# Designed miniproteins, single chains, continued (4): the designs that were tried, part 58

Each design is a single chain, and the fold is of that chain. pLDDT is the mean over its residues in the fold that is shown.

## One batch from the design tools (miniprotein)

Design m13992
Fold by ESMFold2-Fast:
Structure m13992 (fold): chain A 82 residues (1-82)
Amino acid sequence: LSPSEFSARAVGLILRAIADYEAGNYEQAIKDLEALKERVTHPKVIKALDEMIKAVRDKADRETLEKKISEVFKALDEYLKS
C-alpha cells in the first residue's frame, strides 16, 4: 500500500470501528481495530490502537473513548509524516 492508500484505509477502519461502537457492535469495532493493527508496524500506533481496543472492550465512557480515538489519529499522523 502507498502511504495515501494506507492512510485512507486506516481512517476508514477507525471510522468503521467508531460507527460499530456507536451502534453497540463492540465485537465488530474491536475486529475493525485489530484489522488495522495487523497492517501497522509503528510501535506508537500499535500502542494507541491497543488502548482504544481496551476502551471498547471495557465499554468505557464517551470521554475516554474520544481521548483514545484522538491518540490513535495523533500516532497515525506522526507515523505518516515519518
Scores: mean pLDDT 80

Design m13993
Fold by ESMFold2-Fast:
Structure m13993 (fold): chain A 73 residues (1-73)
Amino acid sequence: SLSVEELLARAEEALARLREDPTDLAALREFQRYVILVLTHPEATEEQRARAAALGREAAALTASLRDINLRP
């Protein structure tokens, strides 16, 4: 299984693809998957969850017209 830091790194990689092409739905779906894994991870720190939430807000801003971001509380 991936560590929380590895999940955050993969979320950043997917977000980098979204910064290049905000219509890349495959990158958005991978990003959403990794962010949700961090937010729901029992070993994640509050700082790591805050980082994932910040990345999610950036992705939402980039893809506002697509509305394909799902953040679980």
Scores: mean pLDDT 80

Design m13994
Fold by ESMFold2-Fast:
Structure m13994 (fold): chain A 85 residues (1-85)
Amino acid sequence: IEELKEKIKKIVEELSKKYPEFKLSDAEIEELAKWAAKNKFSIEDIEKALEILAKEKLPMTFETFKKKLLEVDIDVGLALIKEAV
């Protein structure tokens, strides 16, 4: 979980450079990392969900992130397999 937390911090930092208004607190990152680890989400899924939140300018709450992360395996998979061809 500590390793996952650090990876999420790096992703948030990279996204904050591209989207300056996009920020998560350490507490939010820790809560997110614990929840994602419980549900066996990959770092790639987490990164994609965070990118979607930043692009769509959605509220940076754990609830909003959790919803997007749950959708990422369907939305991203469909986009990459069908729309990317």
Scores: mean pLDDT 66

Design m13995
Fold by ESMFold2-Fast:
Structure m13995 (fold): chain A 92 residues (1-92)
Amino acid sequence: SMAKAEETLRAINEAAMAVLYAARPAIEAALDADGNLTPEGQRLALEAIEEALRAARAVAEELVAAGGDRAAAEEALARIEADLAAAREAVA
């Protein structure tokens, strides 16, 4: 159902966002005076994006293992992977 697909997307997205939000204070502390990423800030951002991707994949597999719809989980994960790839391009 559409509601279950939305719940699946929300769970996977929340897992990725939790990692990114936890990394945010360290990344913000590594910005220069003009608000641009320093080399340290870029490294932290790229590490956070990679960890967010691992968290998203782990939750997707846990949802499928718990009897969730694999196709819905794969579609949701693909959307989150695309968003994280765009974030990676923006910071690289």
Scores: mean pLDDT 86

Design m13996
Fold by ESMFold2-Fast:
Structure m13996 (fold): chain A 90 residues (1-90)
Amino acid sequence: DVVRELEERIRRLEEIGERILELGRAENSEVGIMLAQMYYRKAKELARLRERVERTGRLSREEILREVRAIDRREFGAMLEQLRQLREST
């Protein structure tokens, strides 16, 4: 069940994000906070994808997994760009 797999992926991303955020705040790490924000954004985008899958009922597992990978690539790229900007501003 792809919807169940998406729900599990969302939960794991939120759990990882929470742990990273706690450590980042404790250590005053801007990089840690940015990384946690990336995980939360991924979780939010996967939640939107899950809603679209439930609404349309017509996306294949393969199409859904391609969308998941596209979200992963996009959010990771955005985080790397933010990290680059942070390095240049300090």
Scores: mean pLDDT 82

Design m13997
Fold by ESMFold2-Fast:
Structure m13997 (fold): chain A 79 residues (1-79)
Amino acid sequence: KKEEEEKRKKFREQTIADYLKRYLDLEVWYEAARKAAEAGDTSVEKLRELQRQLRPSVEARLKARIEAAIDKYDEEEKK
């Protein structure tokens, strides 16, 4: 029982880490580019500033998204 729980916990942690490694930089760029376009300032300087400012909030949102997906997957597996 305990070995299976530890294996699932490690899988969850690894999946979250892999998801962030693959998608965080792309999502930060996308959100920054969108906001830069909305502001009418598409300069490289504005894009870099927005990427820096948005990174923590994007990371939190992506963590919530992947955790919700894992929870849904685990629920379907139990049914």
Scores: mean pLDDT 78

Design m13998
Fold by ESMFold2-Fast:
Structure m13998 (fold): chain A 86 residues (1-86)
Amino acid sequence: VEEREELYRKAIQAYIDGKFDEAYRYVLLALGYPEEEAEAFAKRVKDTIEAYRKGNTPEVQEEASKLEEEFRKGMREVRAAIDAAR
C-alpha cells in the first residue's frame, strides 16, 4: 500500500499546486485504474480547465462540478483504503 500512499500524497500536492489534471490522474492510479484511463481522464480535466479560462458556459460549469465531485469522492476512497490497510 506504499504506492497508494505515495500517489495520494502526489494527488494532494498537485491539487495544492493547481495541477488539477495531474491530481485527478494520481487519484485514479491510487484507486487501481489503468494508466491509459487515468491519462484520458486527466486530459478531460485539462480541457475543462482550458474551457473555463476561455469562458464559462452552463455545460462547462456542469462538467467541472461533476469532475470536482468525482475527485473528492476518489480522494475519500483512497484515504479509506490506506487507513483500512494499516
Scores: mean pLDDT 76

Design m13999
Fold by ESMFold2-Fast:
Structure m13999 (fold): chain A 100 residues (1-100)
Amino acid sequence: MEEEIRELAREYARLAGLPLNEFTVDVLIALARDDMEALEKLLEKEKVSEETRKGILAGVEAIREEIKKRRGVSDEELPEALLEELKRALRLAVEELRAR
């Protein structure tokens, strides 16, 4: 799953003519895994400001609650549901770029 998401992110960057940003890919995977500890460590490593960090973490919590509410999934099911949503979004984005 994670490697498939990483490959889709690389394909998207290639088609969009963007440089590959490993930090962005790692952040997306941490968000999809609901791994708040990994996300906080990534933000610390990149020296993101406290205000930006708080904003990102608040946004993540809001997204988690919305997905739980819409899908009726448990906390144990949330990481898998988030990974599937991210994979779907990246796949659609790659497909749109290929169609142009």
Scores: mean pLDDT 68

Design m14000
Fold by ESMFold2-Fast:
Structure m14000 (fold): chain A 63 residues (1-63)
Amino acid sequence: MTELSVEEALSLLKGLLPAAERERIAALPSLDAQARALQEFIESLGGRISLADARRVAAELFP
C-alpha cells in the first residue's frame, strides 16, 4: 500500500471525492472527524495516509 503525501492526497481527493461525500465530511463536527473520514476514503481506494497528514489535508480542503 502506497503512503500518500498531503499534496498527493489533495490531488487525488480533488479528482475522485464525490460532491455528496465532500458535503458529508464538511458537515462533520471536528477537524479530527474530517481527517478520519478522508483517511477512510483514501484507504477505500487502496492508498494510505497518516492521521497527522489527513488533518493537514482536511484543513486545506475545508478552510
Scores: mean pLDDT 83

Design m14001
Fold by ESMFold2-Fast:
Structure m14001 (fold): chain A 97 residues (1-97)
Amino acid sequence: SRAEEEEKRRIHEELTLLYIEVYERESETEPEEVARERALEAVREKARELGLSEEEIEEYLRSLEIAHEIAEKLHEIGREIDEEIEKRKKLEEELKK
């Protein structure tokens, strides 16, 4: 079972990296919805090629969509934190005059 778990982990890593690669490439020229759909379709085709069942593919694609939504929200929070750090640094520089 450990060898099967290791293989499944490698497959999931490969599929996740493919999703990110296709999404980043497509989002340069396409709306977010279209970029996401194309990334999901690329992962579906690759997962099928790697021998995943249709049930495993659907479950994995759902988990990717959820993970992407969470990552986008975390990225926006990180950006707000960075903006506050920059504002604080600017205020400290003005106080040193």
Scores: mean pLDDT 81

Design m14002
Fold by ESMFold2-Fast:
Structure m14002 (fold): chain A 79 residues (1-79)
Amino acid sequence: GSGKVLAVEGDLVTVPASIFGDRLATLKVGDYVILKVTRDGKSTTRLAQVVAIDEKAKTVTLRVFGKHDLKVGDEVELL
C-alpha cells in the first residue's frame, strides 16, 4: 500500500503502518526496508531501518540512511 509521510525529525521518518500491508505482521525493529518516495511526479528510493512500531498509533518510525530531502506529506510506498 501507499501512504504519506507523517513526521520527519532528522534521519527519523514516521510513516503509516498501512504501507507495509501483510508485511506488518512479520515486521520487527531492526528490519531493513526500501522506501519509494514520490513528490511532484518524481520517485526516489531510500534504504531505511525500522526503529519503532506503534500499534496504537498505527505508525512505523524508520531511520533513513544517507542524504534525504523527505517532507511531511510526501507519498511513500514499500518496495
Scores: mean pLDDT 85

Design m14003
Fold by ESMFold2-Fast:
Structure m14003 (fold): chain A 88 residues (1-88)
Amino acid sequence: SMEEELKKKEEQLLKDIVSRLKEIGVSDSTIEALMKQIKNLAKKMSPEERVAFLQKLLNTLEENKDSEPEYVLLKISEIIAEAQVKIG
């Protein structure tokens, strides 16, 4: 079903985000805290909105892969803040 396809895409995106954060050099403790925040926010979204949100996060990580971890975390925080405002 479309819902099952979206759930598989969500699970893959979450794995890819964690992998990219590790490659960039973000600490395990920061990744754990950030992923908890991302997952809690995603639970408030529709399946399509979750996939779009996670894809935007992954794209931002890939575009900034050669940047300092602090700069990457700032960009991720901006996306999270925008999503929080939109959800209400």
Scores: mean pLDDT 87

Design m14004
Fold by ESMFold2-Fast:
Structure m14004 (fold): chain A 67 residues (1-67)
Amino acid sequence: MKEKVEEAKKYAEEGNIYKAIDLINQLLADGKKPSAEDLYELADIFEEKGYDSAAESLREEAEKLEK
């Protein structure tokens, strides 16, 4: 599980945002959710790459995990 989150971060850093999102969606579908902290880190990377809407969606998902 942690390995797929790390993979998603690498794809996001490379600018391959869709691949990163696909990996996160696979984790969610498997019921093996990443931590809120991991989602916040991914959101920061997306924002740095100019994908503000995707970053906002990840932050909202992370907040739901924290309540």
Scores: mean pLDDT 76

Design m14005
Fold by ESMFold2-Fast:
Structure m14005 (fold): chain A 75 residues (1-75)
Amino acid sequence: SQDQINSLQQGSSNRLNNLLNQANSLGVSQSTLDQMRQLVNDGVSRVNNSTTVDQVVSVRTDTSRQLQTLLVQSQ
């Protein structure tokens, strides 16, 4: 349903922003944090423009993987 999609979009956006907040608390470089912030902003936009559950899950997963890669490379 649309309500389920809306809830999933909100939950996914919150999860991505929480990952950014966690990276900030870990003291990653400002350059890495700026890159992660761009990925989260793009990911949230793509999630909010998704019209199916599969699209929301795909965008969230892809964005989370990219954030994970940046975090690992920054260590």
Scores: mean pLDDT 84

Design m14006
Fold by ESMFold2-Fast:
Structure m14006 (fold): chain A 71 residues (1-71)
Amino acid sequence: HMELSEELKEELEAKKPELQALADKANAGDPAATEELYALMVELGEKIAEDTGSEELKAQLEKEKAELAAM
């Protein structure tokens, strides 16, 4: 099964307002909101990678985590 679990889909939907609020602040030039948005996106991406078993997504997330750590 390559489809996301219902639990993970519900979690992603519940996080949408938080992601939107952080994206709005980041777009307004708030560096703290930009870092928090990236951290949340990486966290959600890791959950998706675990749920789907995608090795390519796991490799991409490790790269993004390294870039976030360099901020």
Scores: mean pLDDT 74

Design m14007
Fold by ESMFold2-Fast:
Structure m14007 (fold): chain A 81 residues (1-81)
Amino acid sequence: MEKLLREIEELARRIGEIAAEHRDDPVKAIEAIAELLDSSNLPSVVKGTMLRVAQEAVLAGLAPEEIERRVLEAARETLEK
């Protein structure tokens, strides 16, 4: 559990960084986020949830810090099921 939570926290942070770097190009941000998640060893359901929430937040134009937060919260909730 602890190892999974740590990796989720690290990936959520990197997703926020990608969103900040590609603030003017949401398509490129989403592509980079998808590539990052695809390279991770997280369970597929957690990766899918993180990608979906990140896509929705990026397309909605949310701040990178809010994107990171929403992705992290959604991933944690998915682990509780």
Scores: mean pLDDT 83

Design m14008
Fold by ESMFold2-Fast:
Structure m14008 (fold): chain A 115 residues (1-115)
Amino acid sequence: SQGKKEINKESELAKELAKLELEIEKKLEEYKKKNEDKIEELKEEFEEKMREIARKLGFSEEEIEALLEMLEEAEEFEENEEEYTAEEIARRLPSLYLKLLIEKEKKKLLEKEKE
């Protein structure tokens, strides 16, 4: 079936992004006073490292930009404390799927590290 390579790349990207997100979240916890400049620097660091990971996995620059947009959309959706309709969730499914895959891999990493 078409997309087999894309599925494999997406899975590997999700695993690496899970590690990166945990690293960045740990750094954010250290910056308890939430200096906006430092948060912006951490976001840029995440984006840069994500681009490097995606390039190593063979994604094109256009695909990397699309992946960044998907992750940003998923993050904005997650940050909202408002209730969403099933239709709104379905509309964002591609972005949410990658985010859910990353979160699933993050949970696996946390479970395997220690009880």
Scores: mean pLDDT 65

Design m14009
Fold by ESMFold2-Fast:
Structure m14009 (fold): chain A 91 residues (1-91)
Amino acid sequence: MSEEERKKAAEELDKAAKEAAKKYGLDSASAEVEGNKIVVTLKGPASKAIELLYAASEVAKKGEELGLKVESFETRVEGDTLIATLTFEAP
């Protein structure tokens, strides 16, 4: 995958993540290129763990439609905020 193709895929994932975050009432969403990977971060209140899971599922499906492979899915809690991180391989 070229640098331009990675940037384009990240922009599509960023758009999908923001739409999913808005749909499920989450606080924020972003997608960034990190070397040969694309990292999507979703943030919401810990009380909305199920909504965060739905948003993450929609982002993962969009990544697969773009031909990207999900490398990892991680969650962490910072105070009352639940953070989900989806990492895609973009070689």
Scores: mean pLDDT 85

Design m14010
Fold by ESMFold2-Fast:
Structure m14010 (fold): chain A 82 residues (1-82)
Amino acid sequence: NEELALKLGFSGEGIKEFLEAVKNATIHPKSKKLQELLEKLRKAVEEGKISPEEYDETVRKARELVRQGKPDEAIKLLEEAL
Protein backbone atom coordinates (compact mmCIF):
# COMPACT_ATOMS: atom_id res chain seq x y z
CA ASN A 1 0.00 0.00 0.00
CA GLU A 2 1.10 3.59 -0.67
CA GLU A 3 0.81 4.60 3.03
CA LEU A 4 3.12 1.72 3.99
CA ALA A 5 5.55 2.79 1.25
CA LEU A 6 5.69 6.35 2.65
CA LYS A 7 6.51 5.00 6.14
CA LEU A 8 9.63 3.32 4.70
CA GLY A 9 11.20 6.76 4.07
CA PHE A 10 12.32 6.18 0.47
CA SER A 11 11.71 8.17 -2.69
CA GLY A 12 8.69 6.92 -4.67
CA GLU A 13 10.80 4.66 -6.89
CA GLY A 14 12.89 3.29 -4.00
CA ILE A 15 9.77 2.55 -1.96
CA LYS A 16 8.31 0.33 -4.73
CA GLU A 17 11.62 -1.52 -5.16
CA PHE A 18 11.92 -2.13 -1.40
CA LEU A 19 8.33 -3.44 -1.14
CA GLU A 20 8.91 -5.82 -4.08
CA ALA A 21 12.09 -7.14 -2.40
CA VAL A 22 10.16 -7.76 0.86
CA LYS A 23 7.27 -9.50 -0.96
CA ASN A 24 9.62 -11.76 -2.93
CA ALA A 25 11.63 -12.85 0.13
CA THR A 26 10.47 -15.23 2.89
CA ILE A 27 11.03 -12.48 5.48
CA HIS A 28 7.47 -11.12 6.01
CA PRO A 29 7.56 -11.71 9.85
CA LYS A 30 10.42 -9.15 10.15
CA SER A 31 8.78 -6.49 7.93
CA LYS A 32 7.03 -4.85 10.90
CA LYS A 33 10.31 -4.48 12.83
CA LEU A 34 12.01 -2.97 9.75
CA GLN A 35 9.13 -0.49 9.33
CA GLU A 36 9.29 0.53 13.02
CA LEU A 37 13.07 1.11 12.81
CA LEU A 38 12.76 3.12 9.56
CA GLU A 39 10.10 5.31 11.21
CA LYS A 40 12.36 5.89 14.26
CA LEU A 41 15.25 6.74 11.92
CA ARG A 42 13.08 9.26 10.02
CA LYS A 43 12.08 10.85 13.35
CA ALA A 44 15.77 11.06 14.35
CA VAL A 45 16.43 13.04 11.12
CA GLU A 46 13.56 15.43 12.00
CA GLU A 47 15.10 15.88 15.49
CA GLY A 48 18.55 16.64 13.97
CA LYS A 49 20.19 13.53 15.45
CA ILE A 50 20.97 12.04 12.03
CA SER A 51 21.75 13.88 8.78
CA PRO A 52 19.50 13.35 5.72
CA GLU A 53 22.54 11.95 3.86
CA GLU A 54 23.23 9.37 6.61
CA TYR A 55 19.52 8.43 6.58
CA ASP A 56 19.51 7.87 2.79
CA GLU A 57 22.72 5.79 2.93
CA THR A 58 21.48 3.68 5.88
CA VAL A 59 18.09 3.05 4.22
CA ARG A 60 19.80 2.10 0.94
CA LYS A 61 22.09 -0.42 2.71
CA ALA A 62 19.16 -1.88 4.67
CA ARG A 63 17.18 -2.32 1.43
CA GLU A 64 20.13 -4.17 -0.18
CA LEU A 65 20.42 -6.48 2.86
CA VAL A 66 16.66 -7.25 2.74
CA ARG A 67 16.95 -7.98 -1.01
CA GLN A 68 19.84 -10.40 -0.26
CA GLY A 69 17.67 -12.27 2.30
CA LYS A 70 19.55 -10.83 5.31
CA PRO A 71 16.80 -9.10 7.35
CA ASP A 72 18.65 -9.59 10.67
CA GLU A 73 21.65 -7.64 9.31
CA ALA A 74 19.27 -4.93 8.05
CA ILE A 75 17.62 -4.69 11.50
CA LYS A 76 21.04 -4.44 13.20
CA LEU A 77 22.19 -1.73 10.75
CA LEU A 78 19.08 0.38 11.44
CA GLU A 79 19.37 -0.08 15.23
CA GLU A 80 23.06 0.96 15.15
CA ALA A 81 22.11 4.14 13.23
CA LEU A 82 19.76 5.19 16.06
Scores: mean pLDDT 69

Design m14011
Fold by ESMFold2-Fast:
Structure m14011 (fold): chain A 96 residues (1-96)
Amino acid sequence: SIDEILKEIEELLPKLPERAQAVAKEIIKTLKELDKLSPEKYRETLLTQAKMVLSTVKNMVKIIEEQGDPRLLDVLLRNLESMLDYLKAELEKLKG
């Protein structure tokens, strides 16, 4: 379920930089609202979006823990911000 995926993201938030935490928190809030408002036929699409967010967050945590290339963190943060923009636009369409 989306709620299970969102819990996994929430557990990883303390491991992220403050800027990434703020973006991820807004994504969680937006996905919760989309899950409530979206027709059942879009459930798989929302699950896919939630899984993509979780994957991005997990990759950011891995780069931080392994002291990998910090430029990759900037790329992943931009991806996370783009996902938030997309999800907010989808939410606005559903609200009318």
Scores: mean pLDDT 85

Design m14012
Fold by ESMFold2-Fast:
Structure m14012 (fold): chain A 107 residues (1-107)
Amino acid sequence: DKEELEKKLEELAKEAGERYGEFVREVGRILGIPEEIREKLAEAIINNEPLEDEEAREAFRRISELYARVREQIAAGSLPPEDAEVARLLERLERFKAELEEEYEKL
């Protein structure tokens, strides 16, 4: 049923946005990004809207750099204790991504 498939894809996209928004909000908190900027960034991600605020774009860049660094540290087996919370958040997001990919494959 095409209508049921479209509804399921919309539900999966919404859940992905909400999970990624939560991850960005939490990592932004760890980086000391102000709550107002974290919320603007999370909201834009959840709603799939462009980042028009320069501070939100800078925050996204910082979060992306930390994400890349922690991912490389995990792969190298040399994760510093200070990055352990970010690593747990990343593992939780990666598990969700794997589950989401499996759901898409079933469609």
Scores: mean pLDDT 76

Design m14013
Fold by ESMFold2-Fast:
Structure m14013 (fold): chain A 81 residues (1-81)
Amino acid sequence: SGRITALLYGMKQLSELEKEYLSKVKNPEAKEKIRQLFIEYRAKLEEELSKISNPDEALKVVQRIVEEFKKDLEKILEEEK
């Protein structure tokens, strides 16, 4: 279904961002914060998409959650040096 496709796409986007940002930090505390955020955003994506049947609305949710995750990841980078 469109919802499952959006979920898989969103999870891939979150995973790629986690890998990218983990490669940008050396501090173990920052790496742990990134991993915790990834777990939280995955859960949020699954929960919000579980409530949606319309594919266009599902895509909007993915886009919003991915953007919010990226913003929180950028904040971690700013606090590291």
Scores: mean pLDDT 86

Design m14014
Fold by ESMFold2-Fast:
Structure m14014 (fold): chain A 83 residues (1-83)
Amino acid sequence: SAEEALRESARVLREAGYHGLAETVERALEAETILELEIALGLLRIALGVELLVGGDPRVIAALERAIAAIEELIARRREEEA
């Protein structure tokens, strides 16, 4: 599930020492609004861009890609619920 993907991504990021990004993913998991999810998505996309540019840890890159995909799924689900 998207929620499981976010939990796994937060764990990988925290284990890699990316505590701020792990907190961003954890906040997305607890998000009450689409705006909170969109803010988290924006921050994670910037972080992914930076990691790709500097040739970062492949596990961190994979975790960020997984978190981004999961948040996009949660936003889509939330929009369907509001329709």
Scores: mean pLDDT 86

Design m14015
Fold by ESMFold2-Fast:
Structure m14015 (fold): chain A 79 residues (1-79)
Amino acid sequence: MEAELATMEALGARPAEELRAQARQDAIDAGLEEYAEAAGEAAVEIREVLRRGAAAGDPEGARREVLEIAEELARKIAA
């Protein structure tokens, strides 16, 4: 049971890992290699916020959380 649940969780996480990898590569290609990891993390977080907002029918709540993530990413780049 625990192993089956872990497999389902891994399958659910696979698209997020692909999104993270793609966002990191896009940052590197743009010459922002130092921020590639932060960009990858932000992309995954934004995707999950938007998915939850869509499921809950709360686009305004999702928009506020996306802005918070964008502000955090901007702070890391500015540091």
Scores: mean pLDDT 71

Design m14016
Fold by ESMFold2-Fast:
Structure m14016 (fold): chain A 80 residues (1-80)
Amino acid sequence: MPTPEEIAQKVIDIIEENKDNPELGGKKALEYLQKQYPEYADEIKELFEKLWSKRPQTWQGTLISAMETLNELMERITRE
């Protein structure tokens, strides 16, 4: 399994590759996170959509929302 740090770097790469289309970048990052943590797929989607809706639809805003989603998910997994 990739480490949380490797997953975080891949999320950054996905969003940076899609700077011209932050919505597509966000969707691809969400799909990637759901593939890495399929047992939490619904929780990842809900959390990401909630965080993303509160931020500008820029590539920076999308990146922050994706990273906060990953951080919250890691906290939940670690505390099980």
Scores: mean pLDDT 81

Design m14017
Fold by ESMFold2-Fast:
Structure m14017 (fold): chain A 70 residues (1-70)
Amino acid sequence: SASLEAAAKKKSEEELERGKQLGERSGNYYMSIFAGSGASLTTDPFHAKTGEQGTEAFKRLEKEIAEREA
């Protein structure tokens, strides 16, 4: 159980970092296309220090991009 919990924690941290990186990159895209609208997002990169907001922003943004590309 302890080993399983440690693995799950590390996986969550990796997913968080990946989400934060993608969110920041998407923020740059928004700044280029939607100047002003993206300013708040890029100025404050999802407050991903805790991970909760970063994860939510990541999933929402990724889905929006996927739908836009479809």
Scores: mean pLDDT 52

Design m14018
Fold by ESMFold2-Fast:
Structure m14018 (fold): chain A 70 residues (1-70)
Amino acid sequence: MLSNMQIMTQGTQAVLDMRTGDSQQGFNQGLNILDSLDSSRADIARDRSQGLTPDQRGQLILDIMNSSIS
């Protein structure tokens, strides 16, 4: 089981990876983290990420992740 700190660290890394030029890999890593918490959260992220910029997708992942572990 991932600790809240490990989840936040991995989520932050996924957002950084999106900004450094592998945006799809970073996004997929963020989705995998959300799916490990609840598959419905990953689905929400997939649906709401359509048409968003990499920065907006990163913020979306962090918002959903924070709502899961706050």
Scores: mean pLDDT 68

Design m14019
Fold by ESMFold2-Fast:
Structure m14019 (fold): chain A 80 residues (1-80)
Amino acid sequence: NVKKAQEESRKVALEGGADEELAEQIGKKTGELAKALAAGDQVEADRQLVELSRVSGRSGPDGAEVALKSVTAAIKAAEE
């Protein structure tokens, strides 16, 4: 479920030190990545992955972990 991936990503971002606005942005991009993956839209998936990595980096020192967990949640949502 795309909505579950968005919420999981948002929680991970908050735990990683992101504020609510940034956490919501990370969650929404995770959902867009999940939608692109489910649709088989590789070009859009690549764009969302780049954006997700960029905004996750703003959450602080755990940005790489936030990005990894968010991508994992998006892949799981797209495969179900």
Scores: mean pLDDT 80

Design m14020
Fold by ESMFold2-Fast:
Structure m14020 (fold): chain A 79 residues (1-79)
Amino acid sequence: SKEEQQKFVKEKVEAIIKAPKPERFKKAGEFGKEAAKALVDKATLKEAINQLKDANVPQDIINAVNEGYKKALDEIEEK
């Protein structure tokens, strides 16, 4: 459900923000991939990205979320 997707996104965003700097990149990529597999829409993903930006998360971490999401969507569309 949309409610479950919102909860998932909130928990993953919080986990990235609270993670030690060396772990953030991996967690961001995993979040993007899992969000695509969970069929999280682009609008909900943009809300998550805005929360990361508001928390001053570096651009490379934000890029990792977007790249993970795009790569997983491309893989789903090829199958």
Scores: mean pLDDT 81

Design m14021
Fold by ESMFold2-Fast:
Structure m14021 (fold): chain A 60 residues (1-60)
Amino acid sequence: AAERAELLGRVAVLIASKGVVTPDEIAKALGISRATAQALMDELVARGVVERVGDGYRLV
């Protein structure tokens, strides 16, 4: 629970800094697997916090 919340916060900061990010960029920046990065992005999309833009994601 706490670790997941920390990762979600780091993802949000990274998107805010770069504008658009891919799951691969998130995985490399946070030192996590692509599968974990994709799962975090899927959760943020489900929450309406981010949207898909081409092959990347940005804040809504």
Scores: mean pLDDT 79

Design m14022
Fold by ESMFold2-Fast:
Structure m14022 (fold): chain A 88 residues (1-88)
Amino acid sequence: MEEERLRLEAEAHDAYVNKDAEKLLEVAKKLGWLSEEEAEKLKDKSVDEILDYIAKKLGIKPYTLLFRFMASKVEVELREEAARRAAA
């Protein structure tokens, strides 16, 4: 459960950085942050507007949500590096 959440939040970080609004909406639905109806209403919005909507729904600031994505991305990368070293 925690590992799946971490992976999805790392994907949300990549979607935000790449300005991929469609991918961000898909990941937010998988994380349970958005319903299908909410995602449909946000399909024409920028990644920043989508981030703002999700942050407001979660009761946090957009900055806090973005930092959470970044932290999850770093943790995934560190785990992947450790796995590569173990496989060598």
Scores: mean pLDDT 82

Design m14023
Fold by ESMFold2-Fast:
Structure m14023 (fold): chain A 86 residues (1-86)
Amino acid sequence: KEDLEKLLSDDLAERVRAILNLGKENKPEYAEILGLFLNSDDEELRMAAALAVQSIKDQEVRDKAIEIGRSKTYSVEEIREKVKEM
């Protein structure tokens, strides 16, 4: 899907926009990706993920993203590897 491909962009602004768009889609599978970015080493990606999670209408999907974010800190490269395998 277009937004998933943009998460792997070399352009930080495109990655931020893709993260925000994933939150608007309200899909459980995207909650896992957003949760990984909540603990990213990049502060701008963390803030984008937090805003995206807040835009999720389904409370269970939102709670799942937050729970994944609590597990551990991930580097941007580790997150990219996980997204590529989705």
Scores: mean pLDDT 73

Design m14024
Fold by ESMFold2-Fast:
Structure m14024 (fold): chain A 85 residues (1-85)
Amino acid sequence: AKYEVTVGTLGSSVTRFKPGEKLIVEYSEHVAKDAPGEITILPDDSTKEDDRMVNVYDEKGNYLADAIITKQGGDPSKLVITQEE
């Protein structure tokens, strides 16, 4: 499933996004229950595999990053984004 989300809060190490920015988060069907409350961006060289992995796109549909859902449920207009490194 795909969820249109708006960036609400950024971790101090997250420099690639801005509050109010619109993103698309794509889940596998196995992890998609609720809109994401929090995601953690993975490094571009990450080999980490997890059933909670999602793909992050800009509002135009361009791929930006892999992420992990760290909290399910919440307001997609106030997405919390952190970075694993």
Scores: mean pLDDT 72

Design m14025
Fold by ESMFold2-Fast:
Structure m14025 (fold): chain A 89 residues (1-89)
Amino acid sequence: MDEVVLQARAAVTLGELDVAKEILEKKGNLEEARKAVEFALDVIRELAAQGTEEAKRMAEEIVRQMKEIAELSGDPEIEELAREAERIV
């Protein structure tokens, strides 16, 4: 319930997704992309449980990056994780 801790987790998650996306674009590493998206889904569940407008905004930002990674990867598993995240938000 500490907003500062949740905001820090969201920021770290967004940074990890950016790194995973760059690695995927340059090296095609699906394993790192899957791990980042799985971790992001757990963070989205925590943000959704808070029920605040700021938490929802952060979750929507994470969902957007997950969808970008899903489109770049073409991986059905990552696409399903991104769709699950969108349903939660």
Scores: mean pLDDT 81

